# Designed miniproteins, single chains, continued (3): the designs that were tried, part 41

Each design is a single chain, and the fold is of that chain. pLDDT is the mean over its residues in the fold that is shown.

## One batch from the design tools (miniprotein)

Design m9345
Fold by ESMFold2-Fast:
Parts: C-alpha cells; sequence; structure tokens
Structure m9345 (fold): chain A 65 residues (1-65)
C-alpha cells in the first residue's frame, strides 16, 4: 500500500472511538483518503490508527509500508 507522510499542524482530540488523537508536530502516515475532509492515518509516535481531519495535517512526502 502506498502511504503518504504527513505532519500534524495542530492538536486534535478524538471525539469518537474511530478518530485519532494527535498533537501539533506528530508525524503521521496517511493510509487512506476516505473523503476530502477525513483520512485514515497512523500516528507514528503512539502507533494508533484512526480518522484524522485533513485540514489538521500537511502532506510532506510519500512512503511505502
Amino acid sequence: MRAERAVAVEDWEALAPDELSFRKGDELLVLERLSPDWWRARNLRTGAVGLVPASAVEIVGEAEV
């Protein structure tokens, strides 16, 4: 699967069990773009996987997993 590297540009607190909590500066792997507004990602600091708002992260490169 081709994943994209991203960095959180703001803090985010999960509002649902399927959402990912992260902090500004966390490195993420974007695994799937479910919609323009919500992506499935892995937080590389915590190892957790969940939905992230696309507006809260910036793509910084491509990665393979």
Scores: mean pLDDT 78

Design m9346
Fold by ESMFold2-Fast:
Structure m9346 (fold): chain A 122 residues (1-122)
Amino acid sequence: SLTPLQRELLAAAEAGDLERVKELLAQGADVNAADAMGWTPLHLAARAGHLEVVRLLLEAGADVNAADIFGWTPLHLAAAAGHLEVVRLLLEAGADPTAKNIYGLTPADIARLVGNEELIAL
């Protein structure tokens, strides 16, 4: 179960609150603590496109290839959301672009599917 400190780190990472993330890590929050879905601070920051929070979490030792309960990595989530600068930073940090989620989809497959759906829906 998550401590209050770990829960606050997840919320700060999702919100892009860089200074609060720094404070919580300095207080001993585990950079790799995961919620019930397997989402780490890096998953939430990457999904939201918070580039500088992603950078800070990686510098603090975040697992760039952490997978949630469905096999989604931070790279899958950044690609799904179209956050190209976050995608580039994750790849530079050693993210595996060939990682498949439980549906057999890579981050590139997810990005193409999202782009194709937007074109069909509009």
Scores: mean pLDDT 88

Design m9347
Fold by ESMFold2-Fast:
Formats: sequence, C-alpha cells, structure tokens
Structure m9347 (fold): chain A 55 residues (1-55)
Amino acid sequence: TDPMELGRRVAAAIDAGASVRRLAELLGVSPGTLSALLRAYRAGKPPSRRVQRAL
C-alpha cells in the first residue's frame, strides 16, 4: 500500500467526520499507527519506516 495515498484517504475520511479509532479498526492497525500516519501526511513528510511496515 502507498502510504501517501493511504494518508490522503484517511485524512479525507477524518475531514468527513470519521474517527481515528474507527478507521484503525477497519484497517486492522493500532490507533497510534494511524495517528502517526496522519501527522506525517499533514506535515507534508513521509511516515517513518515503522509506521509504513505496520500498514
């Protein structure tokens, strides 16, 4: 999975009213991993290798 494309889609879902917890459950990842992806995406930088491996 492309982490930047995933970050874009996750950010769009959050902006549409979805919660980080709910999205993490749907994707099968921890909320912390998804939050780290969102922070990196919104900061305009790639997520860490650890986050990329968890996705």
Scores: mean pLDDT 77

Design m9348
Fold by ESMFold2-Fast:
Structure m9348 (fold): chain A 64 residues (1-64)
Amino acid sequence: GPELYRVTHDIKASTPEELSLKKGDIIEVLDRGSGPWMLVRNLTTGEEGWIPRMALVDSAEKIA
């Protein structure tokens, strides 16, 4: 099944390639990568983009 997280704290994009996420958004991990960035889809907004891997540790909770 999909790898899903609920955002627990707002995450602000620092570059155009990054997603800004809001508390309560549901995100799906599309590519975990091997570096400091992960590709995700925001299922709440429909947007796709990169987030820092640390943001999933510090500002989201795994739900699936």
Scores: mean pLDDT 85

Design m9349
Fold by ESMFold2-Fast:
Structure m9349 (fold): chain A 99 residues (1-99)
Amino acid sequence: GGPTPLHVAAALGDLERVEALLAAGADVNHQDENGLTPLHLAAWAGHVEVVELLLSHGADVNAQDVNGRTPLDLAEYAGHKEVVEVLKKHGAKPSPNLK
């Protein structure tokens, strides 16, 4: 399936909309056509509070996109140190790549 409203809200850092969508039964772990979850998009964009909210609702901290990238990989690439720390606290591991 394509991106959900939760993907869009997570990418924009719209914390109140993320909370409302999750309360309405949105699938926190839905993967779009690229294998990206809402957590991947929040981590890439540096939205620490949205990352924490998604994790509290059972987001898979180690979800892999079609290239094997995790939310941690995207946060580190983007330089979002606070998101990296939150993800690691929740058991995030880098992808099993050579780098």
Scores: mean pLDDT 86

Design m9350
Fold by ESMFold2-Fast:
Structure m9350 (fold): chain A 86 residues (1-86)
Amino acid sequence: MLEEMKKVVEISSEGLRAFELGKKAFEQGDYEKAVEYFKKAIRLLQESIDLAKQLGMYNLAKILEEKLRETQELLKEAEKKLEEAK
């Protein structure tokens, strides 16, 4: 239980950091890196949401689900920009 709660915090923090790095790459026009970071953020956020729900941390799961949706939209934009550059 306690180890699992610590894992949720660690994974969600990594996911949020990946999201911020993806946003920075996107703003700098580095769409390839933005795609890589957003994909990493989505994976980590999904893992932390699943664990948070298992532990009854529903308020945290809801906040992370909102961030997951935001990340998915930005990934679509970054992938579109990357495809246009081909």
Scores: mean pLDDT 86

Design m9351
Fold by ESMFold2-Fast:
Structure m9351 (fold): chain A 59 residues (1-59)
Amino acid sequence: GEVYVATKDIPETIPTMLGLKKGEKVEILKEVNDEWWLVKSLTTGKEGYVSKSSLEPAK
C-alpha cells in the first residue's frame, strides 16, 4: 500500500487508535473516510486508526 509518515507524536488514547512517533512510517490499509484512515505501523506492525491530517506522503 501507500507509505505515509507521522508529522507529530500521536498518543494512544483508545484501543482502536494507533499511537505513533514523529517520523514513524505507516502503510495505508483503508481510507475509511476523509479524516480517518486505517494504517499499519512499519516499525511495530500494529494496526489502528489515525487522523490523515497527522500524516504526509513518503517515498
Scores: mean pLDDT 78

Design m9352
Fold by ESMFold2-Fast:
Structure m9352 (fold): chain A 56 residues (1-56)
Amino acid sequence: GTIDSEQLGIVMRSLGQNPTQAELDDMIRRVDADGNGTIDFPAFVQIMTMKVRDLT
C-alpha cells in the first residue's frame, strides 16, 4: 500500500485538478522521506490537503 505519482494523478484528476507529471513528481519528492518515488497514505493525505486547498 504505497502511492506513486501516477496514482496521485488519478486522484487529483478525480477532484477536478489536472497536474502535469512534473508537478506530481515534485509533490511526491517533497514528502518522500525514503527516496523510493512512493509515499504512504498519511503523506498522500498531506499533499492532497495542501494542494487542493491552495488551488481552490
Scores: mean pLDDT 72

Design m9353
Fold by ESMFold2-Fast:
Structure m9353 (fold): chain A 56 residues (1-56)
Amino acid sequence: EGDDVKALQERLSELGYYDGPVDGIFGIQTLLAVKAFQRANNLTVDGIAGPKTLEA
């Protein structure tokens, strides 16, 4: 999970959705970034971070 969360945080930061630290901890800032990304890309807004989110 830690490495996957870091990859997710880096990806969301590159796309402009996440401005917090890349620490591998899934906190509220990462959750909000995931949901914002999901909304912007017409995905299901469920806040679940993982390979499915990174595919979009």
Scores: mean pLDDT 69

Design m9354
Fold by ESMFold2-Fast:
Structure m9354 (fold): chain A 88 residues (1-88)
Amino acid sequence: SAAEGERLLAEGRELRERGEAARAAGDLQTAKSHYEAAVRLYREAARLGHPEARAELLRTLGDLVDVYQALGDTAAAVAALQEAQEAQ
């Protein structure tokens, strides 16, 4: 539903903000966890047809690619980059 998509988008934004705060503090593991959770919520919001969900997904996938690279997880970074390219 439209209401469900809006709720998921709002929850995703909250998680992304927590991820940004963790990343700024140098806590890359916590940042990864929050960004991964935000990506899952944005994927669901996009599937439900929320008009802003794809843009939020793309932005968060970009942040997650940077975190994966900083952690040395090349496979996860490549997978996130491919998802971002397919979502465009």
Scores: mean pLDDT 91

Design m9355
Fold by ESMFold2-Fast:
Structure m9355 (fold): chain A 63 residues (1-63)
Amino acid sequence: MFEVGELVRALEDYEARTPEELSFKEGDILEVLEVVDERWVKAKNLKTGKVGIVPKTLLEKVP
């Protein structure tokens, strides 16, 4: 389960197709800002400073 303020790593590249979605590259570190539902979190990409929704299945907790 992801928690607000937690750091997560992108497991693969993702290209946003809507303005609300976040683009990222494999290995990017994101900060969880909000758990939206069972499938999506709102996160900030620490590399780009952009904020958007991200599929949970593409994220892994950092140790």
Scores: mean pLDDT 82

Design m9356
Fold by ESMFold2-Fast:
Structure m9356 (fold): chain A 155 residues (1-155)
Amino acid sequence: MLTDEEVAEALLDVLEDTLGIELPEEVRKLAIEYLKLEIRYLRENKDNKEIQDLLIEAVRISAELRQIARKAVEGKLTEEDRKRAEELLKKLEELAKKEHVVVGLAAFFLGFFYAEQGDYELAKKLFEMAIEALEGKDVEKIKKELKELIKKILK
């Protein structure tokens, strides 16, 4: 039976490959701790249809935002793509306000993707959403480490 850490590592590798990003080792360790919280939360809520619908919507928003970001890097970004990105970000913020760890994880990985593309304004906003999605006593260490990491990336 795999541990929550072995599952988090395997999910992280799939997310890096899927996003086409390579996380620094300090970031991978923080992403593993974030994924362990998600795995635990999903296990506790396995029969909760609302959480499943929120996960599907967060994944859909993340996929659309990544396509828009690729057009930006290619110099093909339209005014319609910009408006669409702003609408998708507002939806991701509305999902993050529901305190769902899954939405915070999506915002975390998108924050790195946009930082690698040089969109530090959007990366910062996504990292702020990832921090806000982490509420409670047990997450204050992860919040502190994420805040220090963001300061290193956005320099």
Scores: mean pLDDT 78

Design m9357
Fold by ESMFold2-Fast:
Structure m9357 (fold): chain A 60 residues (1-60)
Amino acid sequence: LNMIVVATKDYVASKDDELSIKKGEKLKVLEVVNTDMVKAKSLSSGKEGLVPIVYLKKVE
């Protein structure tokens, strides 16, 4: 997929495989895991993890 998205709101990871993100942070979507979650890499921190799709907006 390798799509660029931006966080529309802050998200705090609640599980070990999740990624905490800040509103306005840009991420690369690596994989769509299911209808609610994607595996993404932060472009600012380089960290990877699962993020709820509802927190993200496509920019590319």
Scores: mean pLDDT 80

Design m9358
Fold by ESMFold2-Fast:
Structure m9358 (fold): chain A 66 residues (1-66)
Amino acid sequence: EFKEAFSLFDKDGDGQITAKELGTVMRSLGQNPSDEFVDHMIREVDKDGNGTIDFPEFVTMMSRTM
């Protein structure tokens, strides 16, 4: 489920998605986060501040953070 949703937005196949793509993925899974909420979640997960999330970080966030 998560891998299928993630891969739909990981068009380059590099295993990373952007902040904008994260919001869309969450909506496809039945969530409706605000842009501010998505930005906050990314800041908590993205230790390097590069604005992208890989698949393990995405799964961790979805399983532990609403």
Scores: mean pLDDT 68

Design m9359
Fold by ESMFold2-Fast:
Formats: structure tokens, sequence, C-alpha cells
Structure m9359 (fold): chain A 60 residues (1-60)
């Protein structure tokens, strides 16, 4: 699986987006258009987030 780390806090601006904190681990489900990625949090929430707010990608 592909896991990314949030590089700063983000507050969702629409129901399709996820809010997250800096350092949170996000599982990448799909890269949509280069600007947005669909992710899942450790607690099971799914939504889209801006790619520029996630810093590193780890493949497991």
Amino acid sequence: EIIATAKKDYTAKSPEELSFKKGEKLRILEILDGEWVRVQTADGRVGIVPRKYIESVEVK
C-alpha cells in the first residue's frame, strides 16, 4: 500500500474533502488529476485532499 504523511494541517472546504493534521498518515487510494488525491485516514474516513499538503510517499 502507499502511505503519505501530511506536511501541514488542512481543513476540509467541502463534504468530499478530508480534514487532517500535520504528521497524520494517509493511505493513498487514487491519484485523481495531479492536484487531488483520494485517501483514507487510519480511523477509516475517506475523501479527497490537495496533493501539495502531503509530503512523503512510502510504499509498503
Scores: mean pLDDT 76

Design m9360
Fold by ESMFold2-Fast:
Structure m9360 (fold): chain A 60 residues (1-60)
Amino acid sequence: MKGLYRALVDVNSSNPRFLSFKKGDVLEVLEQLNDDWVKARNLETGETGIIDKGAVEPVP
């Protein structure tokens, strides 16, 4: 899953381990942690954190 992805939904997390993002944000996936979770950077905010891989789609 490394590469650029687009957020499909809004996520606002109070836990700093999880990445907050808005629908349409471009996220850089840095590594896959397990079958459901990846570590990503939000290119709009510069923040990094864990996201659900089902919340994003590949940028064409």
Scores: mean pLDDT 80

Design m9361
Fold by ESMFold2-Fast:
Structure m9361 (fold): chain A 60 residues (1-60)
Amino acid sequence: GKRIAEALKDVATDAPGFLSFKKGDLLEILKEYPDGTALARSLSTGRTGWVGTSNLKIIE
C-alpha cells in the first residue's frame, strides 16, 4: 500500500519546493532521504513538495 504519514504540527512555508500543511493532514511519502527530508504529496491538496520527517508520524 501507499506509505502514509500524519502531520504533527502546522507548517507554513514559502520556501521553493517545500510543502505547507496543517496538524493532522495526511501525506503520502514518495521518497525518504537519510538527511531527515522526504518528498511527499498532500492527500488534502494534491500538492507535492519537500517535508522534514521530524514533523511527521508514519502510520502506513
Scores: mean pLDDT 81

Design m9362
Fold by ESMFold2-Fast:
Structure m9362 (fold): chain A 60 residues (1-60)
Amino acid sequence: VEQENLEAAFKFFDKDGDGVISKEELREVLTNMGKEDQVDAWMAKYDKDGDGKIDYEEFL
């Protein structure tokens, strides 16, 4: 996977532009893509702190 594509994806999920993706933002985007069942898997993979948010550093 190209790093440039990961940055574009993160910016797409980060609705507020604050460098953090909330679980609600992730759910909204994944549900619109027909991947609602992936929300918990993405949170488990990228939310290393268990705070319900994914930081830019955690995603990349």
Scores: mean pLDDT 69

Design m9363
Fold by ESMFold2-Fast:
Structure m9363 (fold): chain A 71 residues (1-71)
Amino acid sequence: GLSKLTPLERKIVQVIAEKGEATASEIAEALGLSQSTVNRHLKKLEEKGIVKRKKGKRTLYSVDSKGLAKY
């Protein structure tokens, strides 16, 4: 569950979940953070299996419900 994530990681996951898919820029704007800060946390969340990255014209992130269930 979300209780095992840091407060910032939980906020990032919630923004992505609410949108379905989100760019690092959209997450940064929603949370009032720099894009570099968001990208750093997204990389960690992807390594944990909590989010998935889809590369295309824009890089989109979505929540991996199975990965998130481990937290």
Scores: mean pLDDT 81

Design m9364
Fold by ESMFold2-Fast:
Structure m9364 (fold): chain A 124 residues (1-124)
Amino acid sequence: DLTELEKELLEAAYNGDLERVRELIEEGADVNAADKYGTTPLHLAARRGHLEVVRLLIEAGADVNAADVMGWTPLHLAAAAGHLEVVRLLLEAGADRTAKDIFGETPLDLARRRGDEELIAVLS
């Protein structure tokens, strides 16, 4: 079960509230705490394109390759949403570009579905 602190961290990461994310980490929130769907703060920040929150979570020890119940990693969610700079940051931090979701799709497959040539180039 998530603590109140960890629930607030998920909300702050989703909203891109950089200072609140920092405060919650300093208060001892587990940056790798996952909800019942395997969703971590890094998943939410990556999906929403909150670059500086993504950076802070990685620096605080977030697992860049955490997979939710669908097999989606933060890299899948950033690629699906078209967040190029988040995709670059996750790859620099060691994100596995070959990870497959439950449908057998990689982050590159999601970028191809968008028709986003810059994302395709970065993920190839």
Scores: mean pLDDT 93

Design m9365
Fold by ESMFold2-Fast:
Structure m9365 (fold): chain A 67 residues (1-67)
Amino acid sequence: ALEELIKSGKISASTDVNAQDANGDTPLHLAARLGRMDIVEELLKRGADVNAQNKDGDTPFMVGADS
């Protein structure tokens, strides 16, 4: 699960909630992409930046709405 990735230290929601991977995706982008709204809410409460942009210029909600 995405929450397990956050807790495993590959994605640090509590200490580096806005960390970007090789594609510029934050944990919030990944949660939105997977449709994991519970994790999205948890990340937002931990201070995740809803306006963070990946390498494509997409915010997490743009990625989650990408259809």
Scores: mean pLDDT 69

Design m9366
Fold by ESMFold2-Fast:
Structure m9366 (fold): chain A 64 residues (1-64)
Amino acid sequence: AEERYEEGLRLLEQGDIDGAARAFTEALRLDPLHEPARRAFGQLVRDHPLHPGVQEALRAFRDA
């Protein structure tokens, strides 16, 4: 969980929104109580609501 969260932050700094959304979603799948990952993902959704990677992550999270 923590490793995925850190990976997501790294990808965000590189401008890889797809990778960041996926990494944060994986962190939350491994540990739903990981509040930092939840907040980071929520902010991604707010900043990039129509981004394909963000939409895909939201859909995967809903079905899992």
Scores: mean pLDDT 76

Design m9367
Fold by ESMFold2-Fast:
Structure m9367 (fold): chain A 96 residues (1-96)
Amino acid sequence: MSDEEVEERLEELEAELDELRAEYKEILEDKSLSTEEKLERLKELKKKAEELLKKIRELLKDENASKEQLFRAIGLALRVIGLLIEIDKEIEELEK
């Protein structure tokens, strides 16, 4: 029951990251967007990624999580951090 709830939360968080990754790709590939519109969307995406990282940190505190689930959550957190680094670099390039 508690293990199933942790698994469902992990699946939801993984799906959220996949959606954020897809949104990031769409922003970069959309030739119709102005520089200002791209910056606004990237800053909004950054906030969503930061919120996702907070949710992952809450899961890491869950005493019902197995070692395998905790390692999976750590891996997910690293992937979110990677996306945040990519977003920050793109924002810096667009603000030049």
Scores: mean pLDDT 85

Design m9368
Fold by ESMFold2-Fast:
Structure m9368 (fold): chain A 71 residues (1-71)
Amino acid sequence: SLLKELVNLADREGKTLLDYAKEAGHEEIVEFLKKYGADENPKPTLEKTPAHELAKKGDLVGALREAARIL
């Protein structure tokens, strides 16, 4: 449940960890996020966060840790 909320954490533009991972070409992270319920059209909730930047860089563990810190 909480993990689903973390993977769907959207910035103000509606971009999630999934969107940033796809943008950067991190296919393994994209597959992980989709497995745990990532939605490509979640409701925007936050400004871009360190979690989104870490997902773009391919640091899945760091991204989830920072997302959890925000929630």
Scores: mean pLDDT 70

Design m9369
Fold by ESMFold2-Fast:
Structure m9369 (fold): chain A 64 residues (1-64)
Amino acid sequence: DEAFKKFDKDGDGVITYEELKEFMESHGLSDAFTETLFKAADKDGDGKITKEEFEAFTSKYDHL
């Protein structure tokens, strides 16, 4: 998934909070906004967003 690859800068197969924060900061978004999005996508609360969690998150918003 191209969207996942844009967030997964290190290519490790998961999106960490740090990777999301770097992406969001590069687009002028606040740390508080980043934290809110990360917590919404991180269903297991393990501090990582897997490809499955990311797909579930984006799938939920694709029909909006």
Scores: mean pLDDT 68

Design m9370
Fold by ESMFold2-Fast:
Structure m9370 (fold): chain A 77 residues (1-77)
Amino acid sequence: MEEIEEFIKKMLENARRALDAAVAAGLSEDDLRLLFDHIKKIMEKKLKEMGVSDETIEKALQELDRLGEEALARLRA
């Protein structure tokens, strides 16, 4: 369980860095949303392939949604 949680934490940190880099590079809101959707699909697929529970996947995707909203807020600021 802890190994899966650390893996999820690393995936979320990598996603945050990618989203922050996209904002810094001046991506449009539409392009940022497309990047976010792509990251979300990859994360969900990988966690399902690893046999992670649906509940744990939902929590990870909720954290990813929060990071996406924070990136959009920074882009709009």
Scores: mean pLDDT 83

Design m9371
Fold by ESMFold2-Fast:
Structure m9371 (fold): chain A 73 residues (1-73)
Amino acid sequence: SKIDEVFKKFDTDGDGKISYEELKAYLKKLGVTDAAIENFFKLADTDGDGYISKEEFKKALESLNVDLDALVA
């Protein structure tokens, strides 16, 4: 799926999780505001461990209404 492709792009360590720093840097390049990124992490990181799982990533992405094609391109 498109979400799987986007997730693999961020998962540079191959551990099945994305760090806040990795995702924040990428989203900023796409023009996403710091406030939106903070809201994204609050919704995505339900465990509060500073990492985002694929499941959490999907939930947060839906709340931001982000164009997945733009994330993959």
Scores: mean pLDDT 68

Design m9372
Fold by ESMFold2-Fast:
Structure m9372 (fold): chain A 151 residues (1-151)
Amino acid sequence: PEELAEKYIRIVEEVAREFGLSVGEVIKFEEGDIKTWILAASREGEEKATEEAKKLAELYKKNDVEAVNYAIELARKGDVVARVDIIDDTVILEVIGPLEFIEALKERLEKLPEVLSLTVVQIDENVGKLLAVSSTSLSPEQLEEARKNVV
């Protein structure tokens, strides 16, 4: 599961750089059986992106609603925030950013055989959210069966 989480972080970093954003440090923490990785990208540079990721990680430990609201504020300024949760063999990627960024990221993630579901929600005129749910325990055939049964 960590290899898939690293792959997701690499894809987010690649798309962020294509949009002219600087990527910060990945902030990692654990709560019970969930490993969480937070990444931010900003036009204001790597140090600012790292500060945003650290603040977001602190907020997620206290209140998920406040964390999401902060992520939306950052996205409205043109920044991107990504959260990866690892739960056993399941990897969940949540990204909040400018709608154009979210659309580009969706196109990259749709090509991954591990992705069970991919959802995009438009939050306002310029901000979107992407949720990708993945499994490392399913074969390509089992992933195709799962997608057919839930869509």
Scores: mean pLDDT 83

Design m9373
Fold by ESMFold2-Fast:
Structure m9373 (fold): chain A 74 residues (1-74)
Amino acid sequence: MPLSKLTPEQREKRRRILQALAEHGALSVAELARLVGLSQSTVSRLLRIMEAEGILRRSADGRYSIDTAGLQAS
Protein backbone atom coordinates (compact mmCIF):
# COMPACT_ATOMS: atom_id res chain seq x y z
CA MET A 1 0.00 0.00 0.00
CA PRO A 2 1.32 3.52 -0.74
CA LEU A 3 2.53 4.96 2.56
CA SER A 4 3.70 8.56 2.40
CA LYS A 5 6.75 9.68 4.33
CA LEU A 6 5.54 12.42 6.68
CA THR A 7 7.83 14.85 8.42
CA PRO A 8 7.22 15.34 12.16
CA GLU A 9 5.73 18.77 11.32
CA GLN A 10 3.31 17.27 8.75
CA ARG A 11 2.25 14.55 11.23
CA GLU A 12 1.65 17.18 13.94
CA LYS A 13 -0.40 19.35 11.54
CA ARG A 14 -2.61 16.38 10.56
CA ARG A 15 -2.99 15.40 14.23
CA ARG A 16 -4.08 18.93 15.22
CA ILE A 17 -6.65 19.08 12.39
CA LEU A 18 -8.11 15.65 13.30
CA GLN A 19 -8.25 16.60 17.00
CA ALA A 20 -10.08 19.86 16.26
CA LEU A 21 -12.60 18.05 14.03
CA ALA A 22 -13.10 15.30 16.64
CA GLU A 23 -13.91 17.91 19.31
CA HIS A 24 -15.95 20.38 17.19
CA GLY A 25 -17.53 18.13 14.53
CA ALA A 26 -17.70 20.13 11.29
CA LEU A 27 -15.35 23.08 10.71
CA SER A 28 -14.54 25.36 7.78
CA VAL A 29 -11.01 25.83 6.43
CA ALA A 30 -10.86 29.27 8.11
CA GLU A 31 -12.00 27.91 11.51
CA LEU A 32 -9.46 25.06 11.32
CA ALA A 33 -6.64 27.43 10.29
CA ARG A 34 -7.39 29.63 13.31
CA LEU A 35 -7.62 26.68 15.74
CA VAL A 36 -4.43 24.90 14.57
CA GLY A 37 -2.35 28.03 13.87
CA LEU A 38 -1.82 27.31 10.15
CA SER A 39 -2.54 29.27 6.96
CA GLN A 40 -5.84 28.58 5.17
CA SER A 41 -3.89 27.35 2.10
CA THR A 42 -1.98 24.77 4.19
CA VAL A 43 -5.16 23.57 5.93
CA SER A 44 -7.07 23.40 2.60
CA ARG A 45 -4.30 21.26 1.05
CA LEU A 46 -4.22 18.86 4.03
CA LEU A 47 -8.03 18.61 4.15
CA ARG A 48 -8.16 17.72 0.43
CA ILE A 49 -5.57 14.96 0.95
CA MET A 50 -7.42 13.54 3.98
CA GLU A 51 -10.77 13.68 2.11
CA ALA A 52 -9.16 11.75 -0.78
CA GLU A 53 -7.94 9.16 1.80
CA GLY A 54 -11.54 8.70 3.06
CA ILE A 55 -10.77 10.07 6.54
CA LEU A 56 -12.76 13.29 6.11
CA ARG A 57 -16.13 14.23 4.66
CA ARG A 58 -16.88 17.57 2.98
CA SER A 59 -20.34 19.09 3.47
CA ALA A 60 -22.27 21.22 0.96
CA ASP A 61 -21.35 24.31 3.04
CA GLY A 62 -17.61 23.62 2.49
CA ARG A 63 -17.07 22.37 6.05
CA TYR A 64 -15.07 19.25 6.83
CA SER A 65 -15.77 16.53 9.41
CA ILE A 66 -14.39 13.10 10.26
CA ASP A 67 -16.12 10.45 8.11
CA THR A 68 -17.51 8.17 10.82
CA ALA A 69 -19.15 5.92 8.17
CA GLY A 70 -15.75 5.37 6.53
CA LEU A 71 -14.17 4.61 9.93
CA GLN A 72 -16.89 2.01 10.67
CA ALA A 73 -16.46 0.16 7.33
CA SER A 74 -14.88 -3.24 8.07
Scores: mean pLDDT 73

Design m9374
Fold by ESMFold2-Fast:
Structure m9374 (fold): chain A 71 residues (1-71)
Amino acid sequence: SEELKKLQKILEKNPDSIGAYIEIAEIYREKGDLDKAIEYYRKALEIAKKAGLEKLAEFIEEQLEELEAEK
């Protein structure tokens, strides 16, 4: 999708953009591609933990638990 291409370009310039990883993950979730949604959420989680963003990391972990349960 065009939105997905736009988000990929954002990540190319700003590889630590947690928001872009989350948005890509949600696009794949909406498409039913749970494996890719999990992959992008895991990348967002790694960056959030390295940045010390505890509340955001907790939110991402909750999303990952829900996605794993949907498989």
Scores: mean pLDDT 86

Design m9375
Fold by ESMFold2-Fast:
Structure m9375 (fold): chain A 72 residues (1-72)
Amino acid sequence: SDEIKKLEEELIGAAMLGDLEKVKELLERLLSNGGDINAKTKIFGLTALDLARRNGHEEIVEILLENGADPN
């Protein structure tokens, strides 16, 4: 679904930027619609978790892991 793909892309962006409240909102919407928390960017294959860790957003890392993000 194009809507699910948009939610996956928005989650990756929010995690990269450190927008905790938006990550929480997007996770609830994404998971309720059967979207993939482990969705990857097309160029580098990076997940929301990868970008949150890279940018030091520790609270977002914890929330992503609690909701089933793959740590590997």
Scores: mean pLDDT 86

Design m9376
Fold by ESMFold2-Fast:
Structure m9376 (fold): chain A 117 residues (1-117)
Amino acid sequence: DKEDELTERLREALLKLAKEGKLTGGSPTELHYAALTGDVERVEELLAEGADVNARDIGGWTPLHLAAAMGHLETVEVLLRAGADPAAKDLFGRTPLDLAEEYGHEEIAEVLRRALE
C-alpha cells in the first residue's frame, strides 16, 4: 500500500531532519518526530515550550495522525489532553481514527472515538 510507503518515508525523513536539527515550521516539526517515535517525555516537553499541537506536515498529518498510525497510545492521550483535533483530515481525507483502525490499533481507535463524542 502506498500509505505504508509514505509512513516509512516520512519516518526516515523526520528522523534525518531531527538528527540534523533542520525541522522547521511548515515542514514536519520536532513534535511530529516525537509523536512518530512515541517519545512521550519529548512530546510533553515540546508542548510545554509552546509547540503547535495541530501543526500539519507536507502530507497534512498532525502529530496525532502519526501517534495514532504508529500505535503510541500514551502519546495519543497526551496530545488529546493538549488540545489535538481528533477530527483533523490529512491530504487523503483520513482522520487519526481512520489511521488507528487501518493499522489495527483498537485501543487508540476507542480513545479517538470517545474524543469525537
Scores: mean pLDDT 79

Design m9377
Fold by ESMFold2-Fast:
Structure m9377 (fold): chain A 70 residues (1-70)
Amino acid sequence: MEERLEAAKRAIEALLAHNEGGKVPVETVVNVLKGAPIFEGLSDEEIREIVKKAAEELGLVYDDEYVSKP
């Protein structure tokens, strides 16, 4: 869990760095993470739960559709 949470945080930070609007679609983060071996066998729903926790720990807003800066 902790290793997956860290990977999700890194993915969110990388995607936000490339998106000047300060918003990233949750589905984009999920699709990036699905390519990583440590997320193999997880459902999209389970990956979304990890993305939500990662966003919250980074102090970001999670609204089911986007991860955004406050």
Scores: mean pLDDT 80

Design m9378
Fold by ESMFold2-Fast:
Structure m9378 (fold): chain A 95 residues (1-95)
Amino acid sequence: SDDDLNGGKALAEIYGFDPSKVKSERDILSVQLLVAARNGLLELVKRLLEEGADVNFQDEEGNTPLHLARENGHEEIVKLLLEHGADENAKRKVF
């Protein structure tokens, strides 16, 4: 709905996203997925993926949920995102 989209755009702005990229309820879930992946919120990540969040959604810097989870050391979330079809950046080595 318009109210949900306005809320999603506000969330995008707060978390450093371009609000013009929030065009659907799925985009709102996808912004929440980026935030959850960055902060290690495993239960929320699982729920958002089950609700159809875009596992490959990108922030303003081109970071995906997988990038943010890896950079913040959230190994369980990294595994979960890969199981849901996250595009693994061939340039990044997993140690």
Scores: mean pLDDT 73

Design m9379
Fold by ESMFold2-Fast:
Structure m9379 (fold): chain A 76 residues (1-76)
Amino acid sequence: IRRKILELLKRRGPQSQSEIARELGLSKATVSRTLRELEERGVVRSVRRPGRRRRFYELTVDEGVRLLEEAVRKVF
């Protein structure tokens, strides 16, 4: 489940819990719990949009880290 969420965020950019649940066919509770675990590990961060209380989640990616992530992906 973590891997599917990371792949979705990588392809689609910032997504809300509801959008992730819809795209992956998961319950909001499952998505919320998994996003919390990823945020605690520093892999994902929450982003606020002005004027809305909805939280969006995105990958914590730096230009330097992106190259390392691609190297890790080649190894599976």
Scores: mean pLDDT 68

